# Designs tried in a protein design run: designed miniproteins, single chains. Part 81

Each design is a single chain, and the fold is of that chain. pLDDT is the mean over its residues in the fold that is shown.

## One batch from the design tools (miniprotein)

Design m2806
Fold by ESMFold2-Fast:
Structure m2806 (fold): chain A 73 residues (1-73)
Amino acid sequence: SMEALDELVVRISVEYGVALDEAAIEALRRVLKAADGDVDRVLAVLRELGPDFVRELMRNPEAVAERLIELLG
């Protein structure tokens, strides 16, 4: 859902103090689809991986998305 993606983007931006670009948002869309729209599950995995991994999402969104999708199943 577009609403679930918007929620995920806002919550990451606020929690980690980052501005997500279009490439990072598109990577998160793919991750959210793999999580069946479960925003809380995506956030739980991101919290386990830590803030350095969220910074890597800004630099290398594709590799971060692939890693998150693998961890989601």
Scores: mean pLDDT 84

Design m2807
Fold by ESMFold2-Fast:
Structure m2807 (fold): chain A 61 residues (1-61)
Amino acid sequence: SSSEIAKLEQERHKKVVEIVNEINKRVEAGEISQDEGDVLLQQRVGELGQEHQKRLDELKS
């Protein structure tokens, strides 16, 4: 349903914010460089997008 899709989108948005905050903390702590953080962010957001699409497909089936 549309409400379940909206709920999944809202959850995905919250996860993106969590990922950004986690990576920023690691950069600030000197664990990774800003460039490495940008690559990691791209990778993790991509993985989250794939998981989100899988959940949407399950909901529509």
Scores: mean pLDDT 81

Design m2808
Fold by ESMFold2-Fast:
Structure m2808 (fold): chain A 70 residues (1-70)
Amino acid sequence: SANEEKLREVVAEAQAIVAEGIAADPSEEARLAAARRAAELVREKAPELGELAPKALETAEAELKAIEEL
């Protein structure tokens, strides 16, 4: 579905933000900043995900929390 395709694109963009941030600066502060940027991207795109929005937001929050706990 279009929502599934959009979710795939949003996840790929979010993962790229985190990977690029970590590669550029391995500090804990930079990792947290990259994770927050990725979570913000998911929040911004959530209205475009329809019925998949709640799961995408839950996953993004869980991933951000995991990085914050490192």
Scores: mean pLDDT 78

Design m2809
Fold by ESMFold2-Fast:
Structure m2809 (fold): chain A 75 residues (1-75)
Amino acid sequence: SEAEAEKLVAQAEQYFDLAKQAIEEGKLREALEHLAKAVSLYDQAIAMITDEKKKQEVEQLKNERLLELARLLEA
């Protein structure tokens, strides 16, 4: 359902924030575990969305978040 997909995206955003915090603290193993959870939740949400525009928005959000973490790891 749309509501379930929105809930999964919200959970993915929370795990993404935890991954960012862990990277900043030098806790790379913890960061990877949180990142894996975030990616899984984004992918589950994308699979549930039937509206093509909304699906693309969540795919774009996932890609932007992954790029953001990659930039943090380069710093």
Scores: mean pLDDT 87

Design m2810
Fold by ESMFold2-Fast:
Structure m2810 (fold): chain A 61 residues (1-61)
Amino acid sequence: SSAGEAGEAAGRGGLAGDAEGGARQGHKMIFGDWDSARRAAELAAAGRGSGGAGEATHGGM
């Protein structure tokens, strides 16, 4: 289901944000794991917005 997976990936724009909410309830004390998860979520969101725009202009997405 490539079309379904692609649609889900696009619709999961909030997955990075949802990870932050989950981390807040899951781990109150941070030993580095929480910071790593937050950075990963931030990078995913930032890369999606920035990279997608550039690729759309160049590739015709």
Scores: mean pLDDT 49

Design m2811
Fold by ESMFold2-Fast:
Structure m2811 (fold): chain A 101 residues (1-101)
Amino acid sequence: SEEALVVNVVKKAAEIFNETVTEEEIEAAVSLFNETKEKGIEALKEYSPLFKKLSPPSKLALLLLDVELGLVPEKYLDLLQTLLPEDKFNELKEFIEKELE
């Protein structure tokens, strides 16, 4: 299911970045993913209450998933790619690609 996909990706991002993810954050990520299916990138604007609830790893996980599913343009990854460790970024991207197989 799409919900299970979001949950798996967010949990994997927390593991890669050595952070803890809460059930409330997982619920916020699922809700935001559903909103992104309706509104695209507009759902991810800084003033979005759901987006503000997400940790940086969860934000990256959701943005990567949204790009791989064609919901958000790839250009929104460019800034994150320059600011985050390349090995961790690539590990999460490979995990998402494998989950979508």
Scores: mean pLDDT 77

Design m2812
Fold by ESMFold2-Fast:
Structure m2812 (fold): chain A 61 residues (1-61)
Amino acid sequence: MLSAEERQQLALEAEKAYLEELKKKGLPLPDTILAGYDERAQAVVIKITWPDGKVEVVRRP
C-alpha cells in the first residue's frame, strides 16, 4: 500500500507525463486536470476537463 506522499508523487508525475504527451501531439491543453492514485484500480486516474466542457478520464498503471 502506498503512502499519501507516494500517491501524490505518482499523481504529479502522471499529470506531467500526460501534459507532455499532449504537447508532443499538438493537442489543445485542458482547462482543468486532476490526477490521483486510485487504490481500487492500482493506477493513477487523471480527470481532464476540456475547454469545450468535455470530461475525460484516463488511467495510468
Scores: mean pLDDT 76

Design m2813
Fold by ESMFold2-Fast:
Structure m2813 (fold): chain A 101 residues (1-101)
Amino acid sequence: MPKVTATVEVKEGDESAPLTVTVTASDGKVLGEGSGRSDSAAGQTGAALAGIGGAMSGALDPSVTEIKVTAVGGASEVGRRSAQLAADGAKNAAVGIAEDL
């Protein structure tokens, strides 16, 4: 049975907004945060990896039973898609680790 429940929220910022991924516990504690340029592959990868790291940290902490992944991307198709992929990656990493524990 999964030990951690993960929820995902994707928000649109301005077109110039960086891709930001924030992972929070149910009590509002920030477990991990990453940001990068939404128009840059390196920036997108950096933000996604930071989000995944936060989600993994939450899944490994037995006091954390719920996490929320919030991704904010630029107001473009590329920005929205990058934010969704980063958020889904972080959620899947957290759930996968929790199921293996």
Scores: mean pLDDT 70

Design m2814
Fold by ESMFold2-Fast:
Structure m2814 (fold): chain A 77 residues (1-77)
Amino acid sequence: MAEELAAVLEKALAEADALRAEDLPEGVDAEAVLAAVAAARPLLERALEAAKKGDLETAIKLANEALAILQALGQAL
């Protein structure tokens, strides 16, 4: 379980690192999207560290906090 969660978090971080403004559709606020991803990134990194240590409760909590930032962005757009 913890190893599977770590793999999911690693993939999410890799996708965040690969995201560029030029890849976003025309009319999307690229600045707002990139700012939200930047805010969520340290929470995802901390969640990954917790998952690697077997602290599943902390990993899930931090991943949910990152998700809340991204959901708030979706509501603002």
Scores: mean pLDDT 74

Design m2815
Fold by ESMFold2-Fast:
Structure m2815 (fold): chain A 60 residues (1-60)
Amino acid sequence: SPEVRAIARAILDAPEDKRVEIARQVAGRLTPEQRKDLAEAIRELSEDPEVADELVKALG
């Protein structure tokens, strides 16, 4: 969804040392289905697969 993609971009645009914390906080406000969509959006939008994997892991 456009909303989930906007969240993914906001996380990726955040300072590197804050991305994991923000991802965990956002995950707590989302349904399991929304977390899956967010994980997919992060993997699609991230230029670095290692960064994407760390953030997706933070989502649970």
Scores: mean pLDDT 83

Design m2816
Fold by ESMFold2-Fast:
Structure m2816 (fold): chain A 95 residues (1-95)
Amino acid sequence: VPLPSDEELEEGVKKLLEQEKASEKEKEMVRVAVEELKISVGEVSLMLEKKTPEEMIQTLRTIAESRQQNSTDPRLIVSDEQIEETIKKLEEILK
């Protein structure tokens, strides 16, 4: 999978958040997910389509686990411990 540059990823995420009129909590969740789980702009779009924060967290878990199993790029591989820590951070943002 071709990995976009950090600048391209940041611009894509920013544009998507503006189009979806994301709340401040949703913006913080997306920021944490991109930084910790290395999700793509397309995966951010899938996350923001979910109606509840719990469904967003489930979507992120599925994405991260899929990358662990199918990715050959070490930059996209996230440990189980990091996935669980990230989910805990997202749950704290929702409170």
Scores: mean pLDDT 69

Design m2817
Fold by ESMFold2-Fast:
Structure m2817 (fold): chain A 80 residues (1-80)
Amino acid sequence: KEEEELIEKLLNAKSMKEMLDIIIEEIEKNMGKEFADLLRKLYEQNSDELQEKLLELLDEERLKILEKLDEIIKKAADKR
C-alpha cells in the first residue's frame, strides 16, 4: 500500500524537483526532519563532507529504508 502510493506520486511528478520533494517528504516521515534536512542540503550542495556525515548517521534500519526508497524511485522512473 505505502509503496504503491509512493510510486504513484513519483509517476505523477511533473519535474525532477517535484520527485525530490516527494522523496524528502517520505524520508521525513520515516527517519525524521533532521535526516531529511541533511539529505536536502546534500542534494543542494553536493558536498562530500555532508555525504560522509549522512553515512555516519545510517544504521541498519535507516539503510534498509533508503534501499527500499531507491528501488521504488528506480521503479517509478522506469515506468515514467
Scores: mean pLDDT 71

Design m2818
Fold by ESMFold2-Fast:
Structure m2818 (fold): chain A 63 residues (1-63)
Amino acid sequence: MDMPLSEFLKTIELEDEEYKLRLLSRYSTVSELAKLTAEDLRALGVLNERDRETILAAVKSLL
């Protein structure tokens, strides 16, 4: 998967859209995001458990 992270994040509805900016500051592609765990997302400041689950489920659905 070599999809721009910004394009992918536009397809996801999060409770706090600021988390998308945090991910974009560190990563550029969905394949990079696919390597992250829930704990990695929490360490990046994605403190909302539902948003972490939404991101991980959406990434895994592309695999």
Scores: mean pLDDT 76

Design m2819
Fold by ESMFold2-Fast:
Structure m2819 (fold): chain A 78 residues (1-78)
Amino acid sequence: ALEEAAERALSEGDEAAAEVLAEAARALVESQGAPAAAEAYRRALREAFRLGWPNSPEDLPPEVVEALKAAVKAAQAA
């Protein structure tokens, strides 16, 4: 889940990225379907991409994995 992405960011020494991912995971759990959860999800996606995800697709929700792969492919093509 997003919590795994946050733990990975911490292990890589990127505390700022880990904080964003952890906040996104908590907001998603706190308010399922709420606008705040959606915004946190988008921020987590952007930050996970910056950290080089998806190294472990199983650690992210399928929707995030698909969007992340598309974002990574688009960035690689630029």
Scores: mean pLDDT 53

Design m2820
Fold by ESMFold2-Fast:
Structure m2820 (fold): chain A 98 residues (1-98)
Amino acid sequence: LPESIGRDDVLEMTPEMKALLKNSVKAALDKAVEEGLISEEAGAAAYQAVKEFLDSSETVSGADIRDVLASVPGVDEELAERITDEALEEFNRMSKKL
């Protein structure tokens, strides 16, 4: 089993993994806001949508996160993909320390 998750990998998430993934998505969204790629309001809405998805789902894939982000007004598909990639990279980096 790979220690890292990809966009097509479906994982059963522990509460610790969900918290880490939420923090990783928030970091990627905050960076996008700082770079002027999305508004602060769009970033807040995107983070809330991801939190609701993670709280309601027992399994998570990168594609699910991307689709949730892309559903938020002000987040285009290219940006949703970038944020998902950055969040998964940070999640994979941090999960090695757990």
Scores: mean pLDDT 78

Design m2821
Fold by ESMFold2-Fast:
Structure m2821 (fold): chain A 65 residues (1-65)
Amino acid sequence: MPTREQVVESLGKEAREAAKRNKDMAQYIRDVLRQLKQRSLEEGDEKTAKLAEEVIRETEKLLKE
């Protein structure tokens, strides 16, 4: 089974690729990452929560333009 960390890493890559080509898809993946961050915090998985926050910030930066 993929770990939550691996799922966040995979979604982060997809979000970055989508950000300049399909903004709707990138926004959808960003929202999924926000949910994963929240669940990671609730479960005490600080490392995965920080990773999710980083890829969310990167995706939002790319979505500005």
Scores: mean pLDDT 79

Design m2822
Fold by ESMFold2-Fast:
Structure m2822 (fold): chain A 100 residues (1-100)
Amino acid sequence: STVAQARALIDQMQADGIITPAQAAALRADLDAAARNGDANTQAFLDLLQDFYDVVVNQQTLPSIDDLRDAMINGDAATQQQAMRDATIGAYIAQAQQDA
């Protein structure tokens, strides 16, 4: 199931030291909330976790705040959705670095 895939990814990220046990517990709570709101929301959550994992594992450069603002003002819907994902990923990375 999508929930099982998301839980497995959270467990893998914790095992790899990408997130703390506290962050993993928070993500599991967020997953449970997404699952209560339906399969599409659960899939979107899994997609976000996969994007986060890919950024961290591949050492990808996240956009700056100015780049994200430009995307939100001048970008199409897909660009705005990507900017929101990048901002969320950046927040998780920043929190993980502070907790390390």
Scores: mean pLDDT 65

Design m2823
Fold by ESMFold2-Fast:
Structure m2823 (fold): chain A 75 residues (1-75)
Amino acid sequence: MMERAEEAIEKVKAALRKAGRFDELAEIEKLPRKLRMIKLASVAGKLAFESKDPEEGEQLLQTGVDLMRILMEES
């Protein structure tokens, strides 16, 4: 359902806000939905790698994987 994509999108956006990457988030939000999802999936992996908290890193990595899965379903 659309709800799964929106949940994953919101989790990555929340992580970008927490990381203080507001300019990057604003640029991503201007993208068409499909490109926005691709970019957010990529960013989730990067934020997971850069995370100081292993728990947050695992959650971000899972969210990135979920976004990629949803993208493959929509393609």
Scores: mean pLDDT 77

Design m2824
Fold by ESMFold2-Fast:
Structure m2824 (fold): chain A 96 residues (1-96)
Amino acid sequence: SEIIELFKELGELLSKHSKEEALKVLRDIIDYLESLGLTEAAEYLRQAMLAILKGDYEAAKEYLIKAAEIISKESKEVQEEIIEYLKKVIEELKKK
C-alpha cells in the first residue's frame, strides 16, 4: 500500500532530526481524520506525535504504521488526501 510505505518513509526521516515539519503535517492529518470520524487512526497519530516530542522515534514509527493500516482500508478519496500531505512533507524533509 502506498500509504503504508509513505508513513514508513516519514518515520525513517524522523530519525534524521527533521521533526518540526513532520509534526505540523501530522496535526493536519489528525484534523482531517477527526473530521471524518476516524478517531482510532487519529489517536494513533497523536501517540506518534507524543513519541516524536519525547525523541522516541521507534515508538513513533510503530504508531505511524498502526494509523497507516487503518487508513489503508478507507476509501480512495481519504487515502489520496493523506498521500498528498505525506508526499509534500517527505519532499520538504529530504531538502537540506
Scores: mean pLDDT 84

Design m2825
Fold by ESMFold2-Fast:
Structure m2825 (fold): chain A 83 residues (1-83)
Amino acid sequence: LSPEEAEEIAKKAIKLLEEDLARAPELAEELAAELSPEELREALERATERLVEFLRKAGASEEQIEEARRLMERLTRTVLEAL
C-alpha cells in the first residue's frame, strides 16, 4: 500500500467507527444474547488493539489513532451499559 492509500483507508475506518457508535444500542442487544459482559469487554479490547495496529500500519496519524481509541472507548461504554 502507498502512504496515500493507507491514509484513505484509515479515514474510512474512523468514519465506520463513528457510524458503529450510532448503532451501539442495537449491537449491545445482539451481543448481550451471545456473550457475558466480561467476554464482551475482552472482545472489544481485542478489537481496539487490532484497529490501532491496522491504523498504524495504514499510516494513520497519532491524532487519528487517538480519535479511533476514543470512539472505541465510547462504543465499549455504551454497549456494556446496555447490558
Scores: mean pLDDT 69

Design m2826
Fold by ESMFold2-Fast:
Structure m2826 (fold): chain A 129 residues (1-129)
Amino acid sequence: MRISAEELREMLERGEKILIVNVNSPERTLEAVGKVLKGAVFLPLDPVEELLEAGASTEEVEAALRELVRRFVEEHYDPDAIIVITSIGGGLRSGRALGALRELGVEAYRLEGGLREAAKIPGMMEPLQ
């Protein structure tokens, strides 16, 4: 499931309780964009990407992804909140996080175009600190 940056802005304006999840590391996000969506939390998939780069098995990659997402859900999940997953460009990492959340029975949206599209809308972003 995908939503646009404009749809996310409209949901926030309606007072929807939203958990915004950034799946790039803080360091990579700072380097690429320098800003995040207001109130966003981080779920870096960097350990999963490192396993892929090292040529790890599909089973090892999937196990690492599932464990990382499961821990995130245990720490941050609120059944009253709508989860919106974002990455820098809205690509493969946000898709992996969405898949892992669905395997746990957790519904989420993926932000189309990621932080780069959100940055085009005034007031959506804050400096990464």
Scores: mean pLDDT 83

Design m2827
Fold by ESMFold2-Fast:
Structure m2827 (fold): chain A 103 residues (1-103)
Amino acid sequence: SEEEKFKEAQEHYRKALIAAKEGRYEEAFEHFKKAMEELSKIKDEEKRKKAVVLIVDLAKLGEELEKEGRFELAREAYEFALEEAKKVKAPEELIKELEELLA
């Protein structure tokens, strides 16, 4: 059911944002990955737009991880965000920004 997959993606996204706000970065990253996985199962242009939002929030998670000195996890977040951005054909500007964060 497409509606259930969308609801599951939304719940994981919400949990990711809460975990990130509370400094639970590993849990936040796991929830972002699960949100993206559920969203990827839905072939719809609106769902692709939601994926781009998740990719941007993954990049923000990476930046916060760098500020906290968690460089390995930050790199994993950026790498995941970049691979997903390429898969969903995200705006070129976003892809370039993610490539620069990994350089």
Scores: mean pLDDT 84

Design m2828
Fold by ESMFold2-Fast:
Structure m2828 (fold): chain A 74 residues (1-74)
Amino acid sequence: PAPAPEAVAELERLRAFARRLGVSDREVQLAWGLLQLLEQGVPQEVLEEIYAEMEKEGIDIARVRELAERIRAA
């Protein structure tokens, strides 16, 4: 099956956003994923577990959250 046009457009948009902010594609992908979870109304307990895993991997949660807000505002 052919790839979904929506998925391709989303990836290109995230890459463009990463270039504009001067951040890595990975950071923008993490921020986008977090934004999607927030928009889906994921419970606070699940968000806390996700934050704990990010911290365990050495990810700056505050930076990822800031990027998610910037993506939302754009």
Scores: mean pLDDT 74

Design m2829
Fold by ESMFold2-Fast:
Structure m2829 (fold): chain A 101 residues (1-101)
Amino acid sequence: MEMARQAVESLSRQVEGLREAAEEALRRAAESGRPAVVVADGSVDGEPVKVVVAAALVDGEPVVVEIEILPADADTRPVAEEMLERAEELARRLAEAEREA
C-alpha cells in the first residue's frame, strides 16, 4: 500500500519538477474525483527530462500511483495515455472492492 509517497519524496531530491508535477496531479484528482495524469518539464543533474505523474483516489484520498521519467525529446502522449488507463482501472477495482466489503 502506497510506497508512491515515499518514492516521490526520495525522487524529488534528484528530479527537479517532480514535486510540482505530483502536487498538480493530486490536486486535479481531488478536484475532479477522477484519476489524473500530469506531464511536466524537469531536470536531473541539469539534464532536461519529462516527468509524468498519475494520481487516483484511494479510500477517498488522492494518491500518486505511478511516475515515469522520460528523455526531454520523448513523445509523452502514449505514456500518459497508458498511465491514465492504468489509474482508471485501479480506481474501478478499488470501487468494486468497497462495494463488496
Scores: mean pLDDT 78

Design m2830
Fold by ESMFold2-Fast:
Structure m2830 (fold): chain A 71 residues (1-71)
Amino acid sequence: DPAERDIEAAVRYAEKGDTLKAAGYAVSAAIHAGIPLDEATDRVVKLLEEKGYKEQAEAVRQRVADIKARN
C-alpha cells in the first residue's frame, strides 16, 4: 500500500529530525489514500506520540499547517 509506506516513511524521517520530509510524506499519503491531509497527519502524529517523539509530532503538525496556509 503506497499510503502505508508513505506514513512509515513520514514517521522514520520525523524520528531522524527531518520534519519537513515527514510533512511531505504525510501529503503523499493523503494523495495516495484519497483522504484529507489532516487525517494522514493525525496518523503520523499518533505513531510519533506512541513512540515518545512528542516534539517531532508537534513539528510535523506545524509544517503541515504551514503547507495548508500557503494554499
Scores: mean pLDDT 86

Design m2831
Fold by ESMFold2-Fast:
Parts: C-alpha cells; structure tokens; sequence
Structure m2831 (fold): chain A 117 residues (1-117)
C-alpha cells in the first residue's frame, strides 16, 4: 500500500527531525491550505447528500491539517510525508463514497507533498 509506505517513511523522517527549507515550507503551507479547502468543499457536498459520516471524517481531517499549520513553526520533511499519507487516506474515503474528482485532486496534492521530502 502506498499509504503504508508513506507512513513508514514519515516515521523514519520524523525521527531525524529534518527541516524543510523556507521555500519548501512556503509550498507545504500552500498545498496544505489547498487540501483543507478541497476537504471542506467535499464535506459540504456529502452533508447536502445526507452522508454525515463521510462529511464528518473529511471535516475532521481538514481541522487536523489547519491545527498543524497554526501551531507548527518548524515544518519537517516528515510533516510533508505525513500530510501526503493523510491526503491519500482521504482520497480513498472520498472515492469509496463516490467523489472521484476529489479523490484524484487529493492524490495529485499528495504527489506534490511527497516531492518536498
């Protein structure tokens, strides 16, 4: 599983605590903000369709990412892979619930996050 491989790499990089450069950190914040927007838009659509469980899962993921951005001053390469793995997990959830467009966009964001590590 790509998600399992990313989580393992994230754990290994977190142990090393290797920082992103200022330019990489700026790109990370941009990608994370895009991910939060995408997750919230998808959650709203699922709530409107009467799927509160899928909507709730996506909204919790968005809140976790937003909290990370607000409380983390020093972003690491491990953080980039962690967010990539989270994005792929949410892509799988969105796809299973029938939102293929959101799943594909989350997978693309995950690839861009992996490039920062």
Amino acid sequence: SRIKELRKRSEELEAKNELLSPEQAKEFRRLAEETVRLLRESARRFEEKGDPITAGVLEIAAAVIETMLRHTEALTKGDALHLAALSLTQAEIAREAGDEETAERLEELAERLEELA
Scores: mean pLDDT 86

Design m2832
Fold by ESMFold2-Fast:
Structure m2832 (fold): chain A 65 residues (1-65)
Amino acid sequence: SAVDEARRIVDEVLKELGAPESERQEALAYVAGGPRPVNEKLRKMLDERIPDDLRAAARAQLEAA
């Protein structure tokens, strides 16, 4: 699913950055339409690796639940 794909990308980005659990929660919230993460590098990598159509599909799937 789009949500599972987006979550996999988030987990990969966090692993590459060595980011803590708190940043995972920020990243997932951001993908779901929440505020930008404090870590600007994390935000940029998420924007580059999660294309707009995938993010929109994941958001729509979450809103349908």
Scores: mean pLDDT 78

Design m2833
Fold by ESMFold2-Fast:
Structure m2833 (fold): chain A 99 residues (1-99)
Amino acid sequence: SEIEELLKKTDLKVINEELIEKVYKTAKFLMEKTSLKLDLPVATILAAMLVSGKIDNGDIEKVAKELENSKLSLEELIEKYVTLDRNDVLLALKKLLEE
């Protein structure tokens, strides 16, 4: 799994526990309470973009389709779309995987 390899290669240090929890809860909401059927990476990137204010709720469906059609790796998606700390976003993703 690309996700498992990325998590193993990264020295994950908790920097902002409140931000990790906010991204985690937002990603979980997107996966459980929307009809979009998002995979874990796309849900996590969308959550990070929403939490950072880079996108709003009206942009979710359009940006979800863009992310799914991008053909980018998880590392490339983080680099292109995430303005939050990479470690906080990866820790939120790890928490989602452990459910």
Scores: mean pLDDT 78

Design m2834
Fold by ESMFold2-Fast:
Structure m2834 (fold): chain A 90 residues (1-90)
Amino acid sequence: MKIVATFDGDTVTVKIEGVSPELAERIARSLGVLAGGKIEIEIEGDTATATITGVDEVTAELALRMVADGLPGEVTITRDGDTITVTVKT
């Protein structure tokens, strides 16, 4: 499983891949609720894309880390500029 979050002002775009659509949607909804923004979710095959608007970057990053901590398996989190990547190995 891979989660890629990209920050642009008050918007975060989260791509979730390599999991069931149900788990991807659950992760995306949890992120939106914890970040306190408006969430729009699009599901295409095994990939879910969530766009969260009206969110504070620090709050969104904390929400992503909290969701990552709840994921089963070995979790690796890396940040490169405006992009946070979460990789989970089962």
Scores: mean pLDDT 79

Design m2835
Fold by ESMFold2-Fast:
Structure m2835 (fold): chain A 88 residues (1-88)
Amino acid sequence: AIEAINQEAQQRLQQLAEEALNHIAAGDYLKAADVYEEMAQVIEEMVAQIAAQFTSPEDAKLVELMRQSAARLIAGLRAKAAALRAKA
């Protein structure tokens, strides 16, 4: 289950990354920014789905570290979106 969630998210993120780069190459910075926001949403959904698989107290620290790492990635993607909007 977790492997399938991770694989699906990675495939979606790869497709979105290519879409964002195509928009940047075309000068469509607002569209590229929207794609980076969508990538952030995909990561949020992946983390929520994976966290739901860990219900034992022993996994609480692992889930916390995963959420912290995801929060940093999400913040980075949203910062990239903001920078692209500033260029438009």
Scores: mean pLDDT 84

Design m2836
Fold by ESMFold2-Fast:
Structure m2836 (fold): chain A 73 residues (1-73)
Amino acid sequence: MEELEKEIEKALLEAGVDPQTARRIARGAVYAYEVLGYSPERVAELVKEDLLNQGVSPEDAEKIAERVKELLE
């Protein structure tokens, strides 16, 4: 759980997401996956929607969401 959260947070930080938002999104993604039982695909969709709402470009949001899906598979 904590290892996966760190990997997702790292991916978000490397893509230029601010540290507070990166931590919040990473924690939420892991919670949705491990606690709520959402599929990697559904978690990636939620991450993409959150990033778009934060003003991340559609191209960057899609690349980050794909990376999150890969980390959860």
Scores: mean pLDDT 82

Design m2837
Fold by ESMFold2-Fast:
Structure m2837 (fold): chain A 89 residues (1-89)
Amino acid sequence: MEEEREKILKELKELSAKLKEQQKDKPENEKYALQLEAQAEMLETIKKYKEAAELLRKAAEYFRQGKYEEAEKLAREAQKIIEEAEAKE
C-alpha cells in the first residue's frame, strides 16, 4: 500500500509537470487526459484521496476541451491534497 502511494505521488508530480508543458504540445491532449483518468482510478480506491481523484477526473475533462490552464490547476490541487495527507502521516 505505502509503496503504491509513493508511486502514485511521483507519477502525479511528473504528470503535473507535463501538464504545464502541454500548453505547447496540443497533439498529446488525449494521452495526458488518459493518464489523468488512470491516476484518478487508482486514487478512488483510497478513501482519503477521493477528493484528489475527483479533481484529476475534472482535469482530464478540461484537457480534452483544450482548457489547459484549468486542467493544470486541478491536477496541482490534487497533488497538493495527496502531499498534505502524506505529510500528516
Scores: mean pLDDT 71

Design m2838
Fold by ESMFold2-Fast:
Structure m2838 (fold): chain A 85 residues (1-85)
Amino acid sequence: LPASLQEQVERRAEEFRAELEEMIRKGASRKELLRFLRLNLVSEELAERVVDAVERGSEELPELIEEAVEEFRRELTRIVSALTS
């Protein structure tokens, strides 16, 4: 990717992380979290794991959030690369 497009992907990934963390902090419902994660290119399996960790107050939650952000970044990079080819 060109550096400028990579910077845009990183900015979008940080916006996604911030919005996800805010939703969790504000006590968003399971349905709201799953919808948000799925709309942001996170797989169903990972989205379910993140929401389960939120509901359980799991110590794994920070790592699962990072996995979701990495999946978002990877999928967005794939989409952007296809559009600029």
Scores: mean pLDDT 84

Design m2839
Fold by ESMFold2-Fast:
Structure m2839 (fold): chain A 75 residues (1-75)
Amino acid sequence: SITDKARELVDKFKEEVEPILEKASPEEKKKIREIYLKTLDEIEKIINDPSLSDEEKIEKIEKLMEKALEEVKKI
């Protein structure tokens, strides 16, 4: 399902962010958490968009996750 694919992408993001979180200050961890929660909200909106195919949803989620990771790396 699209939800299962989204979960896999989120899990991969968490794995990539984990070593950054280990070295992060409490303030940086808060910023990373805010990026993560915002990204989850945007993913939910994509999943629930009836105008998009499952393929389009996956592509949009992948691009969102790439942007979120770049934002985390800039912290």
Scores: mean pLDDT 85

